# Designs tried in a protein design run: designed miniproteins, single chains, continued (3). Part 73

Each design is a single chain, and the fold is of that chain. pLDDT is the mean over its residues in the fold that is shown.

## One batch from the design tools (miniprotein)

Design m10518
Fold by ESMFold2-Fast:
Structure m10518 (fold): chain A 65 residues (1-65)
Amino acid sequence: MKEKLEELEEFLERARERGALVDYRIEDGKVFLTYRLRSPMDELVVAVLVLLAKKIGLSVEVREA
């Protein structure tokens, strides 16, 4: 589970770096995502991040910037 969380954090950081995420925060058991859609690819990136977080047992809260 820790290894999966580290992988998720890496994907979250890359999404923020490319601008698909404005911000993110991980609290024990929950991921908060603030996103901005600049292209259809950004929408897919956010969707994949939500699925990955849920797959490893995290709750997800998403909001648009």
Scores: mean pLDDT 76

Design m10519
Fold by ESMFold2-Fast:
Structure m10519 (fold): chain A 98 residues (1-98)
Amino acid sequence: HMEAVGFLRAEGVAEGELRLRGEYRLETSEGKVYTHRSESVSEAPAEIQGGEGSLVGAAVIRDGKEGEYARFTLNGVVKTLEEGELAEEAKELAEKLE
């Protein structure tokens, strides 16, 4: 079984658009380390324009299943991403970073 856990480190936020670029550092159960780079773009709600954002996220890969959780805050508004069958485990890992 292959198990990998990684944490998202994101760059910047574009005004009117949530553009996140992240680097996951995944470690397998065998102690091998992989770097996975991702870029995600989401349209910001019309009422959210510019400002400074923060991101906390995690990803889990195990036995061909994946999970990702990210919590993004922009100008006091919070947006969450939950994807995959292991999303709840990814959320618990991300919450431990707070």
Scores: mean pLDDT 54

Design m10520
Fold by ESMFold2-Fast:
Structure m10520 (fold): chain A 68 residues (1-68)
Amino acid sequence: SEQERRALLEAEERGRRAMEKLKGPNKAVEESADLPSGERSRLIVEATKEGLSEEEVKERAKEVEKKL
């Protein structure tokens, strides 16, 4: 019971941290390019995995937009 509760709290903590990491890239994409939801989601996931800066995310978003 206590171990189950701790496991759930750790999972929630990981989820919260993942969401916080997505907020920065998501805002950068919104400010720099108008992308379809699929392309936007893909870019945000890639940016988060690669640890891209806000400027790098903006440049990549513009490149993706130009290809559309």
Scores: mean pLDDT 73

Design m10521
Fold by ESMFold2-Fast:
Structure m10521 (fold): chain A 70 residues (1-70)
Amino acid sequence: SELDEKYEKIYKEFEELLAEMEKRGLVTPEQAKEDFENLKKTMDEYYKKDPEGAIEEFEKLVKEAREKLA
């Protein structure tokens, strides 16, 4: 489905951002893994309840993560 594809794409972007943050020393590997696992639990629950709302919030989180890299 279109929403599932969009959700998967945002996850990939988030994983790439976490990897870049780790590479730059902004976060430890352990912290990045914990943050990813916590976010995944929250977002998966949100997505089941409100797919469109979850995608919008996840996009905002990714944008904020990108700003931290700047």
Scores: mean pLDDT 81

Design m10522
Fold by ESMFold2-Fast:
Parts: C-alpha cells; structure tokens; sequence
Structure m10522 (fold): chain A 94 residues (1-94)
C-alpha cells in the first residue's frame, strides 16, 4: 500500500519536473533511493557539482516526493487527479 503511493508520488514528481529518466526508472521498479543515487552521481560526474551541492539537490527532490506521497495518502481527489494525469501521459508516449 505505502509502496504504491510512493511510486505514484515519484511518477507525479517526474511529470512536474519533466524528468523522463525518473519516470522510466520508476516504471522499471527502481526505488526512490536508487533513483536519487543515480541523480546524485549524474550531478557530480556530468554536471561537475560538489558532493554537498548534489546532496542538497537530491534532498530537496526527496522532500518533494515525500510531500506528494503524504498528499496522495490524505487527499482522495488529488489521488484520482494524479492517476488520471499519469494515464493521459502514458497514452501520449505512444
């Protein structure tokens, strides 16, 4: 149950940010921690950010996903809206 809400929060975050890689990794059943480690690695190795700068960005991403998960848990209308948005987005990728 909680894992389903986390997955929906991660997919919603990907749509909010336009981050298709986060979307694909979430569909591949990668955990939030696995995805955030890939992002941290990319920020350090490709974008040349320091470990502290990369960790700060990753922690803000984690907080946003956790906020979305809590909202999905308490707000049934938001849950329905997110599920509808994800369905529409999935169809648009065909």
Amino acid sequence: MRERLRRLAMLKYALETGDLEIYILTLANRSLDEILEEVRRHLMTVEGLSEEEAEAIVEEMRKRVEELEEKLARDEEFLREVEAELKAYRESLK
Scores: mean pLDDT 82

Design m10523
Fold by ESMFold2-Fast:
Structure m10523 (fold): chain A 70 residues (1-70)
Amino acid sequence: DALRADLDALGVDYRDAPMSEEERARVLAGLATEASRARLEEALAAGFPASPRNDEAINGLVAILSEAAA
């Protein structure tokens, strides 16, 4: 799973709990490069398997990508 590898590289734990403000700030710092943002946008467009936990993680990532693009 390429998105999992990217999130692990950015130090984000999206599996077990909602993203904390500190984790969110860390991901934003990791997304400072255009290439990292483009990769995450592409992975989100491809989609995760439908589940409540994945929906929460996806919503968090969408919020982070929107903030990084601002």
Scores: mean pLDDT 55

Design m10524
Fold by ESMFold2-Fast:
Structure m10524 (fold): chain A 95 residues (1-95)
Amino acid sequence: ELEKLEEEFKEALLNRDLEKAQELAEKIKEIEGINKVISVSAEAFAEHLEEKGFLEAAKILREIANNPNASDEEIEEKIKKAKEYVDKKLKELEE
């Protein structure tokens, strides 16, 4: 049951179906709590970034997945850093 919700949530996130992702996140949160939502979403994006070659950003997201009970501030800072690595790599590919 929960595994199916996690799979659907990961697919919704990667397809940028924000409405479906939000609905599934709420269901996962009700069953396992917010930490599970954070862990599953970080894991999904880390795997996607690894496949695209964004290894440094993926590493940061895996740290969030492994420590989803970190403070909201710490998680937000890590997400921001991961985005900065992606943006930097994309700019290097342009030039």
Scores: mean pLDDT 78

Design m10525
Fold by ESMFold2-Fast:
Structure m10525 (fold): chain A 72 residues (1-72)
Amino acid sequence: SEEEKNQNIVNKLRDELVEAVGNRDKEKVKQVFEEIEKLQKDPSLSEKDKEVLRKIKEALEEAEKLEEKARE
């Protein structure tokens, strides 16, 4: 189903992002972020799936801000 397909895409992006962050692969993190942004603008993706992608992106942006603040 479309819902299962979209859920699998979201889960795959989350897993790729976790792995890239764990490996400190800045280029891969950037690529996954760009893919998330493209999917958030895709009208075929459900609002529920877009919400999950938004939360993943926000959590990482918050973590980056906390790291920058700790170095001030």
Scores: mean pLDDT 73

Design m10526
Fold by ESMFold2-Fast:
Structure m10526 (fold): chain A 110 residues (1-110)
Amino acid sequence: MEEELKKKLEKIIEMLKRMIERGIRLADIVRLLMETTEGFGLMRLAVTRIEMEREGLDEEERERRLRETEEKVEKLKEENKELLKKAVEELLKEGKISEEEAREALEVIE
């Protein structure tokens, strides 16, 4: 739902504000979040492979499930990227970060 995405964005902005207040660079926070998202994606793919081996699925069914998992992981990565980008833009709009800090953070996302 649109409301759920808005709530996720608000929580991300609140978290980023708290970390900035503690003197952590926004670009470093964003980089860590991007790396964490990649790590969770790799973990989900590994778990899916183990589950398929346990179920004794044929090759065609294994390939189908793996593709479905890869598509879900890519969708989540793109959604997280867009949420982080919007959060950086809101922080800049609210005057919580400089234009230079916003540019550095956006470069990490891209």
Scores: mean pLDDT 81

Design m10527
Fold by ESMFold2-Fast:
Structure m10527 (fold): chain A 95 residues (1-95)
Amino acid sequence: MEELVREARELIERGDPRAFEVIRELLRRGAREEARELAVEAMRRFQDADFETQRRLAEVVAELLLEDVRENPELVDVEEAKKRVEEELKKLEEL
């Protein structure tokens, strides 16, 4: 894992989008904390990159967010959010 973290960081510092593949490999190996930190660093480094590079980075970020939601499903409950909106709307109708 340390070799992959070092490789990804070196690629990010060079502006090489191959870093995204290394971050994905870290995620696949369960190194989610390291992958997240590297993704944040990549977002800062590639903020002014071309559209294709930003699209690839967005894919990696989406995979990280999906893993976070799987571990903490209580943070994102669309059905519960809809219920809360419906309850607030019903209270407004009764006023």
Scores: mean pLDDT 72

Design m10528
Fold by ESMFold2-Fast:
Structure m10528 (fold): chain A 83 residues (1-83)
Amino acid sequence: MKKKLLEQLQKIADEIADIVDNEEDIDKARKEIEEHMKKADEIVDQAKATLPPSDFEPIRKIFHSKILGSVMRGIPKFAGLPV
């Protein structure tokens, strides 16, 4: 169901954001984010297989704006930059 998939992606985005903001071990943070990204990819693939393109757009939008946005915000931290 679209609503359930959107809620699952939002939870993953929140978990990635928490890791980026609170996990000071860069190697551990990178590994945990990679694992969450794999789960997000599975949800996106399931949505592509089961939903019409119009119903898939909100899912793609959350993935790009919330999940990828949180990961990109973490890039300076993973490069050893504290900001």
Scores: mean pLDDT 76

Design m10529
Fold by ESMFold2-Fast:
Structure m10529 (fold): chain A 127 residues (1-127)
Amino acid sequence: KYFDLSLYKTELEKKVAEETQKLIDLLRQPNIDEDALREEVLNIFRIIAEKHGLSDEEVERAADYAVELFKKLKEAPSLGELYRVMSRHRDAEIAASPLVFVYLVTQDPRYLKAAYAVAEAIVRALE
């Protein structure tokens, strides 16, 4: 387990962190199935929708945006750019933080790309 749940103050925040762990487990695979990636991201956005009242269409759009951004990133963003995005919304920080932790331990840029894609999609959905 790559994160401390005591950092999460609400039951919904804990659920987001737990779903991000499933995304981390998927990202350990050498070849990631795009449909599986979309499903794990969609599950994260469904939990955020419960907190913020997002429609099913907004959830689908956010998940699609995150998957497309992840696919288009040729190199990992800087930690500074990621933290800039995460600082805009608490749910972006909560969802991305476990991925950042795994990146700091593994140095695998895949986790940093996923953290950025999820955080940016959350900010886009909530603004």
Scores: mean pLDDT 81

Design m10530
Fold by ESMFold2-Fast:
Structure m10530 (fold): chain A 104 residues (1-104)
Amino acid sequence: SELEKLTLLQLYLMSIGAQALVLERAPDHLKPQLAQQLIQDLRDFAAWARSQGFDKIADVLEKTAAELEAVMAKDPLDTAGLVAVVEKGLEELKKLLKEELEKL
């Protein structure tokens, strides 16, 4: 069902949004661990989205995960950069979700 797919898409986006908020508010020493978990969740979500034909959403999720990994590779760690990457990814995902909902 198209409605079931869109409901799951919304739930995944809400989960990523909650993780982004936790990452933003966390002490800096915990941000790397939270970012690593988010990278994995973004990749899992991207694989699901692609399997459902949400290719543009999968592309944004994969790009966001890759950009987070790039920030994680920096020394010293750019913790503000982690938050900025996630916020940018979420705004792109919200726009794409709105476009999918408008097709109903």
Scores: mean pLDDT 86

Design m10531
Fold by ESMFold2-Fast:
Structure m10531 (fold): chain A 75 residues (1-75)
Amino acid sequence: MDEAVEALAKKLGVSPETLRRTMRRVEPLARELVELAERLKDNPEELEKRARERLATLNEVERAALALVVHALAS
């Protein structure tokens, strides 16, 4: 995880500390999306719509941080 955070931060042009802070900030949203995926298991179209609406409010760094946190929570 730490190596993935450092590699991604470099690609985004931010410090690893900035990415880690962003991950902490988006963690509640990541948990919400994981719970939503579980609830909408039989309705993937609604899940995609809800996820898209949430992602549209985020910048590139926040989207990257969210992906890392969701992956960690789903693993």
Scores: mean pLDDT 80

Design m10532
Fold by ESMFold2-Fast:
Structure m10532 (fold): chain A 77 residues (1-77)
Amino acid sequence: TDYTDLKANLEKFKNIIAELNKNAYAVISATGLSAEKETALTLALTGFLLDEVVTAKNKDDLVAKYNKFLDSLLSNS
């Protein structure tokens, strides 16, 4: 994980990352899980987004990976 590449891609994908983070919070909060589990799931999803943004080809690639990971988290919760 190169900090320079991460910083550049965070700026490039700034708007979509903000939207996905808001979506993650809203979706996980709607699950009705305990506060501790909601926090853990939210942190896992935001951590996934930060990792994937380093290697994202474009906005659609990032969104597709996000949706796949979110579905996996919700199915195993």
Scores: mean pLDDT 72

Design m10533
Fold by ESMFold2-Fast:
Structure m10533 (fold): chain A 70 residues (1-70)
Amino acid sequence: AEARAREALAELLRAMRARPDESEAPRMEELLAQLDLEEVEALLREMRRLAVEQGVPAEELLDAALAALA
C-alpha cells in the first residue's frame, strides 16, 4: 500500500511539474483521488513549511519531493 501510494504520488508530482494546464489536468485529478488523502496532506504540509521557511521555489520543492519518494 505505502509503495503504491508513493508511486501514485510521484506520478502526480511529475504531472504537476511538467505542464498542469495542458492535457495532464484530468489525469492529475484522477491520480489525486486514488491517493491516501492523509499521506498527501502530510507531504503538502511539509512542502509548504519548507517553502516558507527556506524560500525554496515550487519547482525545487517538487524535485525534492520526487527525490524523496524515489
Scores: mean pLDDT 58

Design m10534
Fold by ESMFold2-Fast:
Structure m10534 (fold): chain A 94 residues (1-94)
Amino acid sequence: GTLVVELVAPTAALAAAATAQVVAALATNPDALAIDSQLDGTHAVITVQFRNQSSALAAAAQLVSQVQTLPVPILSLDVDVGDDTVTVRVVLAN
């Protein structure tokens, strides 16, 4: 199973900081086999390969819970579940 986190922040600095926090959190998951992150200004895409789809779904649920504790308001939060993928889209407000 693959987890894709798409992050949009109001500043490049916040996008970088949020990306680092998400990567650090996902790196502590024993079912995470590989993590890749791509930063482009205020946009970030983090791709994580998990042992199976149930691990990816569990990680997505935990990430959604963690996003609620961020020190910035969340403008939108979407979760899209595919056959072997989970995409979490987060937009942080100004």
Scores: mean pLDDT 82

Design m10535
Fold by ESMFold2-Fast:
Structure m10535 (fold): chain A 86 residues (1-86)
Amino acid sequence: GPPAPPSPQAQANRARAATIQQDMMQGIMDMDRHRRRIDAITDPALLRDIRDFALRMADMVADSDPDYAAQLRRIADYIDARLAAL
């Protein structure tokens, strides 16, 4: 169908997703903050996008920062658990 204008809730979800991805790109790792932001996202498509982004980042940093890669995979696992609960 024709595209609907973004709702304030959809806009908030996208802003949260963008913040998570930005923090990952900057190497900022706070698992409790990431989990709280993931829990606040209600759009399954955005959750899949963040999960796929985390896995791509993990692959990119696996050799240079294996601890960061492991934490990115834990974020992806947390998102998969949340998606299964939706």
Scores: mean pLDDT 82

Design m10536
Fold by ESMFold2-Fast:
Structure m10536 (fold): chain A 79 residues (1-79)
Amino acid sequence: MLPAEERARAERAVEEAEEVAREAERRGERRAAIMAGASAGMGRIGLGVGEITGDGEFAVRGAERGLENARLALEGKLL
């Protein structure tokens, strides 16, 4: 299992990214919602890989990158 600190950070980042996707959907921004949702999903995959490997830094970085990309998608800045 990941250290509790890294796991909590990664889980929060994934949850925030998922909330960004939901906000895009509420705004009716279909493309932003899809891109933010995909970004959140990639962050969740990073968390899962980190959990399996015990690499807390990988989990946190993957999750936080997913959140960053989700926010960029909501801003219309992610391709």
Scores: mean pLDDT 81

Design m10537
Fold by ESMFold2-Fast:
Structure m10537 (fold): chain A 85 residues (1-85)
Amino acid sequence: MTKETAEAEFKAVEAEKKELIEALEKAVESGDVAKATGEILRIVGAIITADEAIRTTDAETAARAAKLKKELEEALKKGLEKMKK
C-alpha cells in the first residue's frame, strides 16, 4: 500500500470510529448474533487499517493510528465480553 493510500484509509476509519463502536454496541445489545458478527468484522477491518497506517505513515499519523487501534481493540473486547451474557 502507498503511504498516501494508507493515510487516506486511516483518516476514513478515524472519522467513522464513533459510528463503528456504536454500531457494534447496538448489534451486541440486540442479541442478533449475525449482526454482532458483521459489526465485529467491520471493527477488525478498521484495526487492520490502523495497524497498516502505524507501519507506513509518519510518526504523528502513526501515533494517531496507534490510539485508534487501541480504542477499537477495547471496544471489540467489551463487545465480545457482553456477548457472553
Scores: mean pLDDT 81

Design m10538
Fold by ESMFold2-Fast:
Structure m10538 (fold): chain A 90 residues (1-90)
Amino acid sequence: MYTVVVHAFDADGTVVGTAQGTVEPGGTLVLEIPADAPVARVEAVALDEDGAIVGRGSAEAPGPAGTVRVTVTLDEDGAVASVEAEVVPA
């Protein structure tokens, strides 16, 4: 199992939301991040069971305040294969 931590950032680089979850090797994780301010991008970090960073990824997600839905797919080694993000308006 890998732990994935996702941060949502505004256009100035300030964190406006965060979420985390766990996923199996080669699996896909969907996280919903509440954001109180407009979002520009998301960054995902994958951690192994020992807390070591095994993957990083990012996606642009320009949108208003609302919920950022982030889909993260890992390969079997925990590297970030894809990150997709969309903003669902409040």
Scores: mean pLDDT 82

Design m10539
Fold by ESMFold2-Fast:
Structure m10539 (fold): chain A 76 residues (1-76)
Amino acid sequence: LSPAEKEALREGMVAVLRASGSDMSEEERVQSVEEALKTPEGIEHILGLLRKAATSADPAIKAAAEAALAAIEAAK
């Protein structure tokens, strides 16, 4: 992943966590996603979560995930 793709992936996953009503602070959301982005396995896991969230019955979660996937594609 390029730095731009990593940034889009980080921002997108944080947005999905925010839309899901996670009780985490914004700093904790950013930290947890950045930790996962340090490994290829973590990156693949986040991409899988975004794809799953894009099929969510919750319109806010679905919209956030779709926007995230579009931003990642645009960053390529």
Scores: mean pLDDT 81

Design m10540
Fold by ESMFold2-Fast:
Structure m10540 (fold): chain A 76 residues (1-76)
Amino acid sequence: MSEEELEAEIRLALALMAAEVGKHMSGEEAAEFLARMMERLGLPAAAEAARRNRDASPEEIARAAAEAAEAEVAAA
């Protein structure tokens, strides 16, 4: 794998781990935690997906953030 592909895989792995952790929080906490983590990972679209789904269940917020992170990494 190229270094760029490896960096993308590491970012996605960290994003998916953050999403898994978020499923065990309250909805508001999950949205803020995931938005902050995705921003730190350089995934602003995934961070926005977490914020847009703030009123959803933690599982739904985590899924939306993870799906957006996968799409954002694939587009890079």
Scores: mean pLDDT 81

Design m10541
Fold by ESMFold2-Fast:
Structure m10541 (fold): chain A 85 residues (1-85)
Amino acid sequence: ISPEVAKELGELLREARAAIAAGDVDGAIAKLEELKELVRENLDPETAERIVKLIEEAIKALKEGNVDAAVAKLEEVGKILESLK
C-alpha cells in the first residue's frame, strides 16, 4: 500500500483507540466505520475481509459495552496493518 494510505489507516486506528480510552463510544464507532471503508478501498480483498471482520467484531463489542474485547480486536487489526509494511 502507499505510505499515505498506511499513515491514514494507522491514524484512524489510533483515533478510534483514543476515543475508546476517553469513553467516546460513538466517536470510536465513527472512526472504525471510516477505517472499514478505507481498508475495503485500498487493500487486497482477502486482507480487507480479515480486517473488516475484526473491526465489525470490535464495533459489536463496543455496542455491547465490552470495551476489553473491542480493544483486543483492534490490537489484532494493528498487528495485521503492521505486517503490511
Scores: mean pLDDT 84

Design m10542
Fold by ESMFold2-Fast:
Structure m10542 (fold): chain A 75 residues (1-75)
Amino acid sequence: LSKEEWLKLGEEYKALGEDPSLSPEERARALALAIEFLSKALGKDNPEVGRLEMELYTLAPPEVREAALAEAKAL
């Protein structure tokens, strides 16, 4: 995928991760995907990626967070 396609996917999953109608587990999975896609578009050291990592850390307990991140990385 192009940088623009990764950025678009990251923004879409970020919106899902911030949707209060979704369960915390669903939002954690969406934030983990947003982190993965934005890392591919912008780089892992990008401040927006770091901010989303902090948001995921605040939202989800370690077990849910680690599972979501592992699943996103496997894609």
Scores: mean pLDDT 81

Design m10543
Fold by ESMFold2-Fast:
Structure m10543 (fold): chain A 86 residues (1-86)
Amino acid sequence: MKEEMREEVESLFETLRKEIKKMIEEAKKEGKELSEEQQKEIEELFEEDLEELFEMIERGEDPRVVAQKATGAALRLIGEVLEYIL
């Protein structure tokens, strides 16, 4: 169960990372290029959120709580990217 949960979380975040990369590339085409600092901050947030989710899984947190946290983290990351490109 824990390994399956980790794989699902990793898969979700890999998909999210790919979608965010597309958003950044599209924004750049429209003249809204993110700075190196903004790109680094987004990457750091990905790593921090993923690590926190793995820690929750390892401590035996309820799958529903993990899913809620993962969804919240994903929405926050999308919001951060949108703030930078809007």
Scores: mean pLDDT 79

Design m10544
Fold by ESMFold2-Fast:
Structure m10544 (fold): chain A 97 residues (1-97)
Amino acid sequence: GKYRIRITIETEEVDPLTQARQAELIMNKVIHTVYEEAKKLGLEVRVVSASVSESGKATIELEVTGSLEQVKELGRKAEETAKDEGAKKVSVEIEEL
């Protein structure tokens, strides 16, 4: 099927510019990991949007074609990568298209 994955990443920093920079670095690492894992799983992935808010919250929106099980695995790997890179809070939402 076709799915939308929304990944939200929050960092723990006092200075807004440092928060935004850290969120962007984690976001870029998550995107890289998603492409690598998608390749391993044989999934087609498109980054719909990737942005960092003024509050230092990063949001990644992906469109993925594959099975629900494969899409869930991709989401788990994204969350794990964000946490390993120092994200304080990570959320992953999956929607069927």
Scores: mean pLDDT 84

Design m10545
Fold by ESMFold2-Fast:
Structure m10545 (fold): chain A 89 residues (1-89)
Amino acid sequence: SAREEAEKEIPAIVEEARRLKNESILERIEAGAPLSTVALALTAHIAGLEPTEEAYLAAVEKKMDEAGVSEEEKAAIFAELERQRAALD
């Protein structure tokens, strides 16, 4: 599953999150960090880099627009991102 794949990468994600502790998740997304819903949710959770939900989702949407993701696909991806974040609690 996507969660099991994310858990396999946890040590690398934790190390990266610690290195980025003084940067916001939004800044990393805007700088071209990989847009994987599971990786984004897990990194935000582990790092404690919790921007406001509005700003976080806006940055993700901007990145999806840049990648040419359709409105319907964006809705599905946002639903999955929210589900993944809830699952990490």
Scores: mean pLDDT 54

Design m10546
Fold by ESMFold2-Fast:
Structure m10546 (fold): chain A 83 residues (1-83)
Amino acid sequence: MTVRFEISPENFEEVTDEAVKLVQENPQTVEIRTPSRELTREAIVRVVVAALEQYGSVKKVEFEGTFGRVEVEADPAALAARA
């Protein structure tokens, strides 16, 4: 599943927190658009850190100025270790 977020300076904390929460609940692809490279980088970093902490891996990260994508898949070995 792909979830898309549009982030502005005014809603950065709220929308980034929602993206982090969704990734923590289910491994999925998150796409982020912002008006600036700095906001996109910060949002991508938060999502990547959350995914690494929750699943141990991130399949792919794309960062292109005002656009970012984080592809999150559960690590089958990490899932087996939790059983």
Scores: mean pLDDT 79

Design m10547
Fold by ESMFold2-Fast:
Structure m10547 (fold): chain A 65 residues (1-65)
Amino acid sequence: STSEIGGVIQVMSVGFELGKSVKTEIKDGKLVVNLTVETDAELAKAEAMKKVAEEMGVELNITRL
């Protein structure tokens, strides 16, 4: 129920805060964010963010190193 632009800004801001690796693409008019994390704490935060992103129409893919 949040605006598409608001959801995109929120996901990008948190990706930047995690400071690892963030790559974005647009597929079929949908924003796809690929995020790489290195710690279990960052993974847990990213997994929580994934649910919020999905509710906003953004696909978040997480890679744990």
Scores: mean pLDDT 68

Design m10548
Fold by ESMFold2-Fast:
Structure m10548 (fold): chain A 87 residues (1-87)
Amino acid sequence: MEEVRRKIRELAEFIVELLEKQGKLEEAKRIRESVEHLLETESDPEYLATVMLSEAQAVMKEADEEERKKLREMMEELMRLVREYKA
């Protein structure tokens, strides 16, 4: 579970960085606050991953190619960690 939580924080921070770069400061603040709340209150790694994958897909639309590649790699790693935790 801790590895999943760590990866969620890493992905959230990258999403926030991309949103701030895109000028979406209110979205960046929303994600930062939402992720911290979810990490404190939610114990289901699958649900946490689902929320983060949704946010990553949204930010990916306006990301450059290198940022999209990094987002995909982080999403794939998160999904692998969730599957390993459930196995």
Scores: mean pLDDT 81

Design m10549
Fold by ESMFold2-Fast:
Structure m10549 (fold): chain A 80 residues (1-80)
Amino acid sequence: MEKKKEVKDELAKLYNELKKEKKSNEEIRKRLEEKAEELKEKYKEDEEVVKAIELALDEQLGLIDIEEGVDKIIEEIEKK
């Protein structure tokens, strides 16, 4: 339980930090994927932890996809 929570918290923390720093969605995706690969390599012997990392990454990437949808709407408004 502890390790699964730690990897989820690390990915969520990174997402929030990058959002606060106004990083592009492309940079945020790249940094999250790099962190997930680092964590998966660290915990490669623990199948449950690896699964938790993959789920946490999918959740964070889903949030970026939602924000890209909003950004497209904003771009359309700004173009007019």
Scores: mean pLDDT 77

Design m10550
Fold by ESMFold2-Fast:
Structure m10550 (fold): chain A 63 residues (1-63)
Amino acid sequence: SEAAFRRAGEIAAKGARFAAIYLTGSNDVEVKTERSGLNSVGATATAGDVVVEAGAGVDAVPA
């Protein structure tokens, strides 16, 4: 899960203009990304109740 969690963040950074990981509470962490380039990839990593999402032009919404 930790590896998948980090991988999602890396994908967001690699493809997105900007990415950020937020802990929203209730053990929720979201990776917010903006419109990304051609090499962007959507990914979701979950660790227990922690979800990390990344994609092209996608804003992760805190649970």
Scores: mean pLDDT 44

Design m10551
Fold by ESMFold2-Fast:
Parts: structure tokens; C-alpha cells; sequence
Structure m10551 (fold): chain A 83 residues (1-83)
């Protein structure tokens, strides 16, 4: 279920981002960690294209080129096109 996979991925992303921020990571580093956690969730649910997109977007997030929210929105579009 794409909706459940997305909901679980968002929860994992926010949890991992907040955990990284508490450890002293920058916002861009924390966003990247959150996106990698979300990618792992999508991969577990079989959404390999969304997972691969989020891993590439995590590299862009580390450079400040994309936010966590923007990257998750792009992944949602990919999941819905492939569903």
C-alpha cells in the first residue's frame, strides 16, 4: 500500500532528522540522514525507484540544494506514477 509506505517513510525521516539534530548535525546533514531513512522504508516496501531517488536527493540535501519536505514530495510523485 503506497499510502502506508509513504506514511512510514515520513515518520522514519522525521525521527532520524530530529535524532541527527540532537547529535549536533547541521540542518542539511540531518535532512540527508532523514532522506536515507525514508529510502530504506521505501526499499523494504518494494518501491525501489522511490528509494533510489531519495538516496540521490540525500546527496543534494547535504549540499543544501533540496529540503527534506521537497525530496519527500518528489518521492510521493514517483510512487504514485509507478503504483
Amino acid sequence: NAYRAFSEAVEAAVKKRNEALKKGYSQTEADAEGLRAAADVFEKHGYTNAANLLRKLAEKAERGEVSLDQALTFALVVVNLEA
Scores: mean pLDDT 86

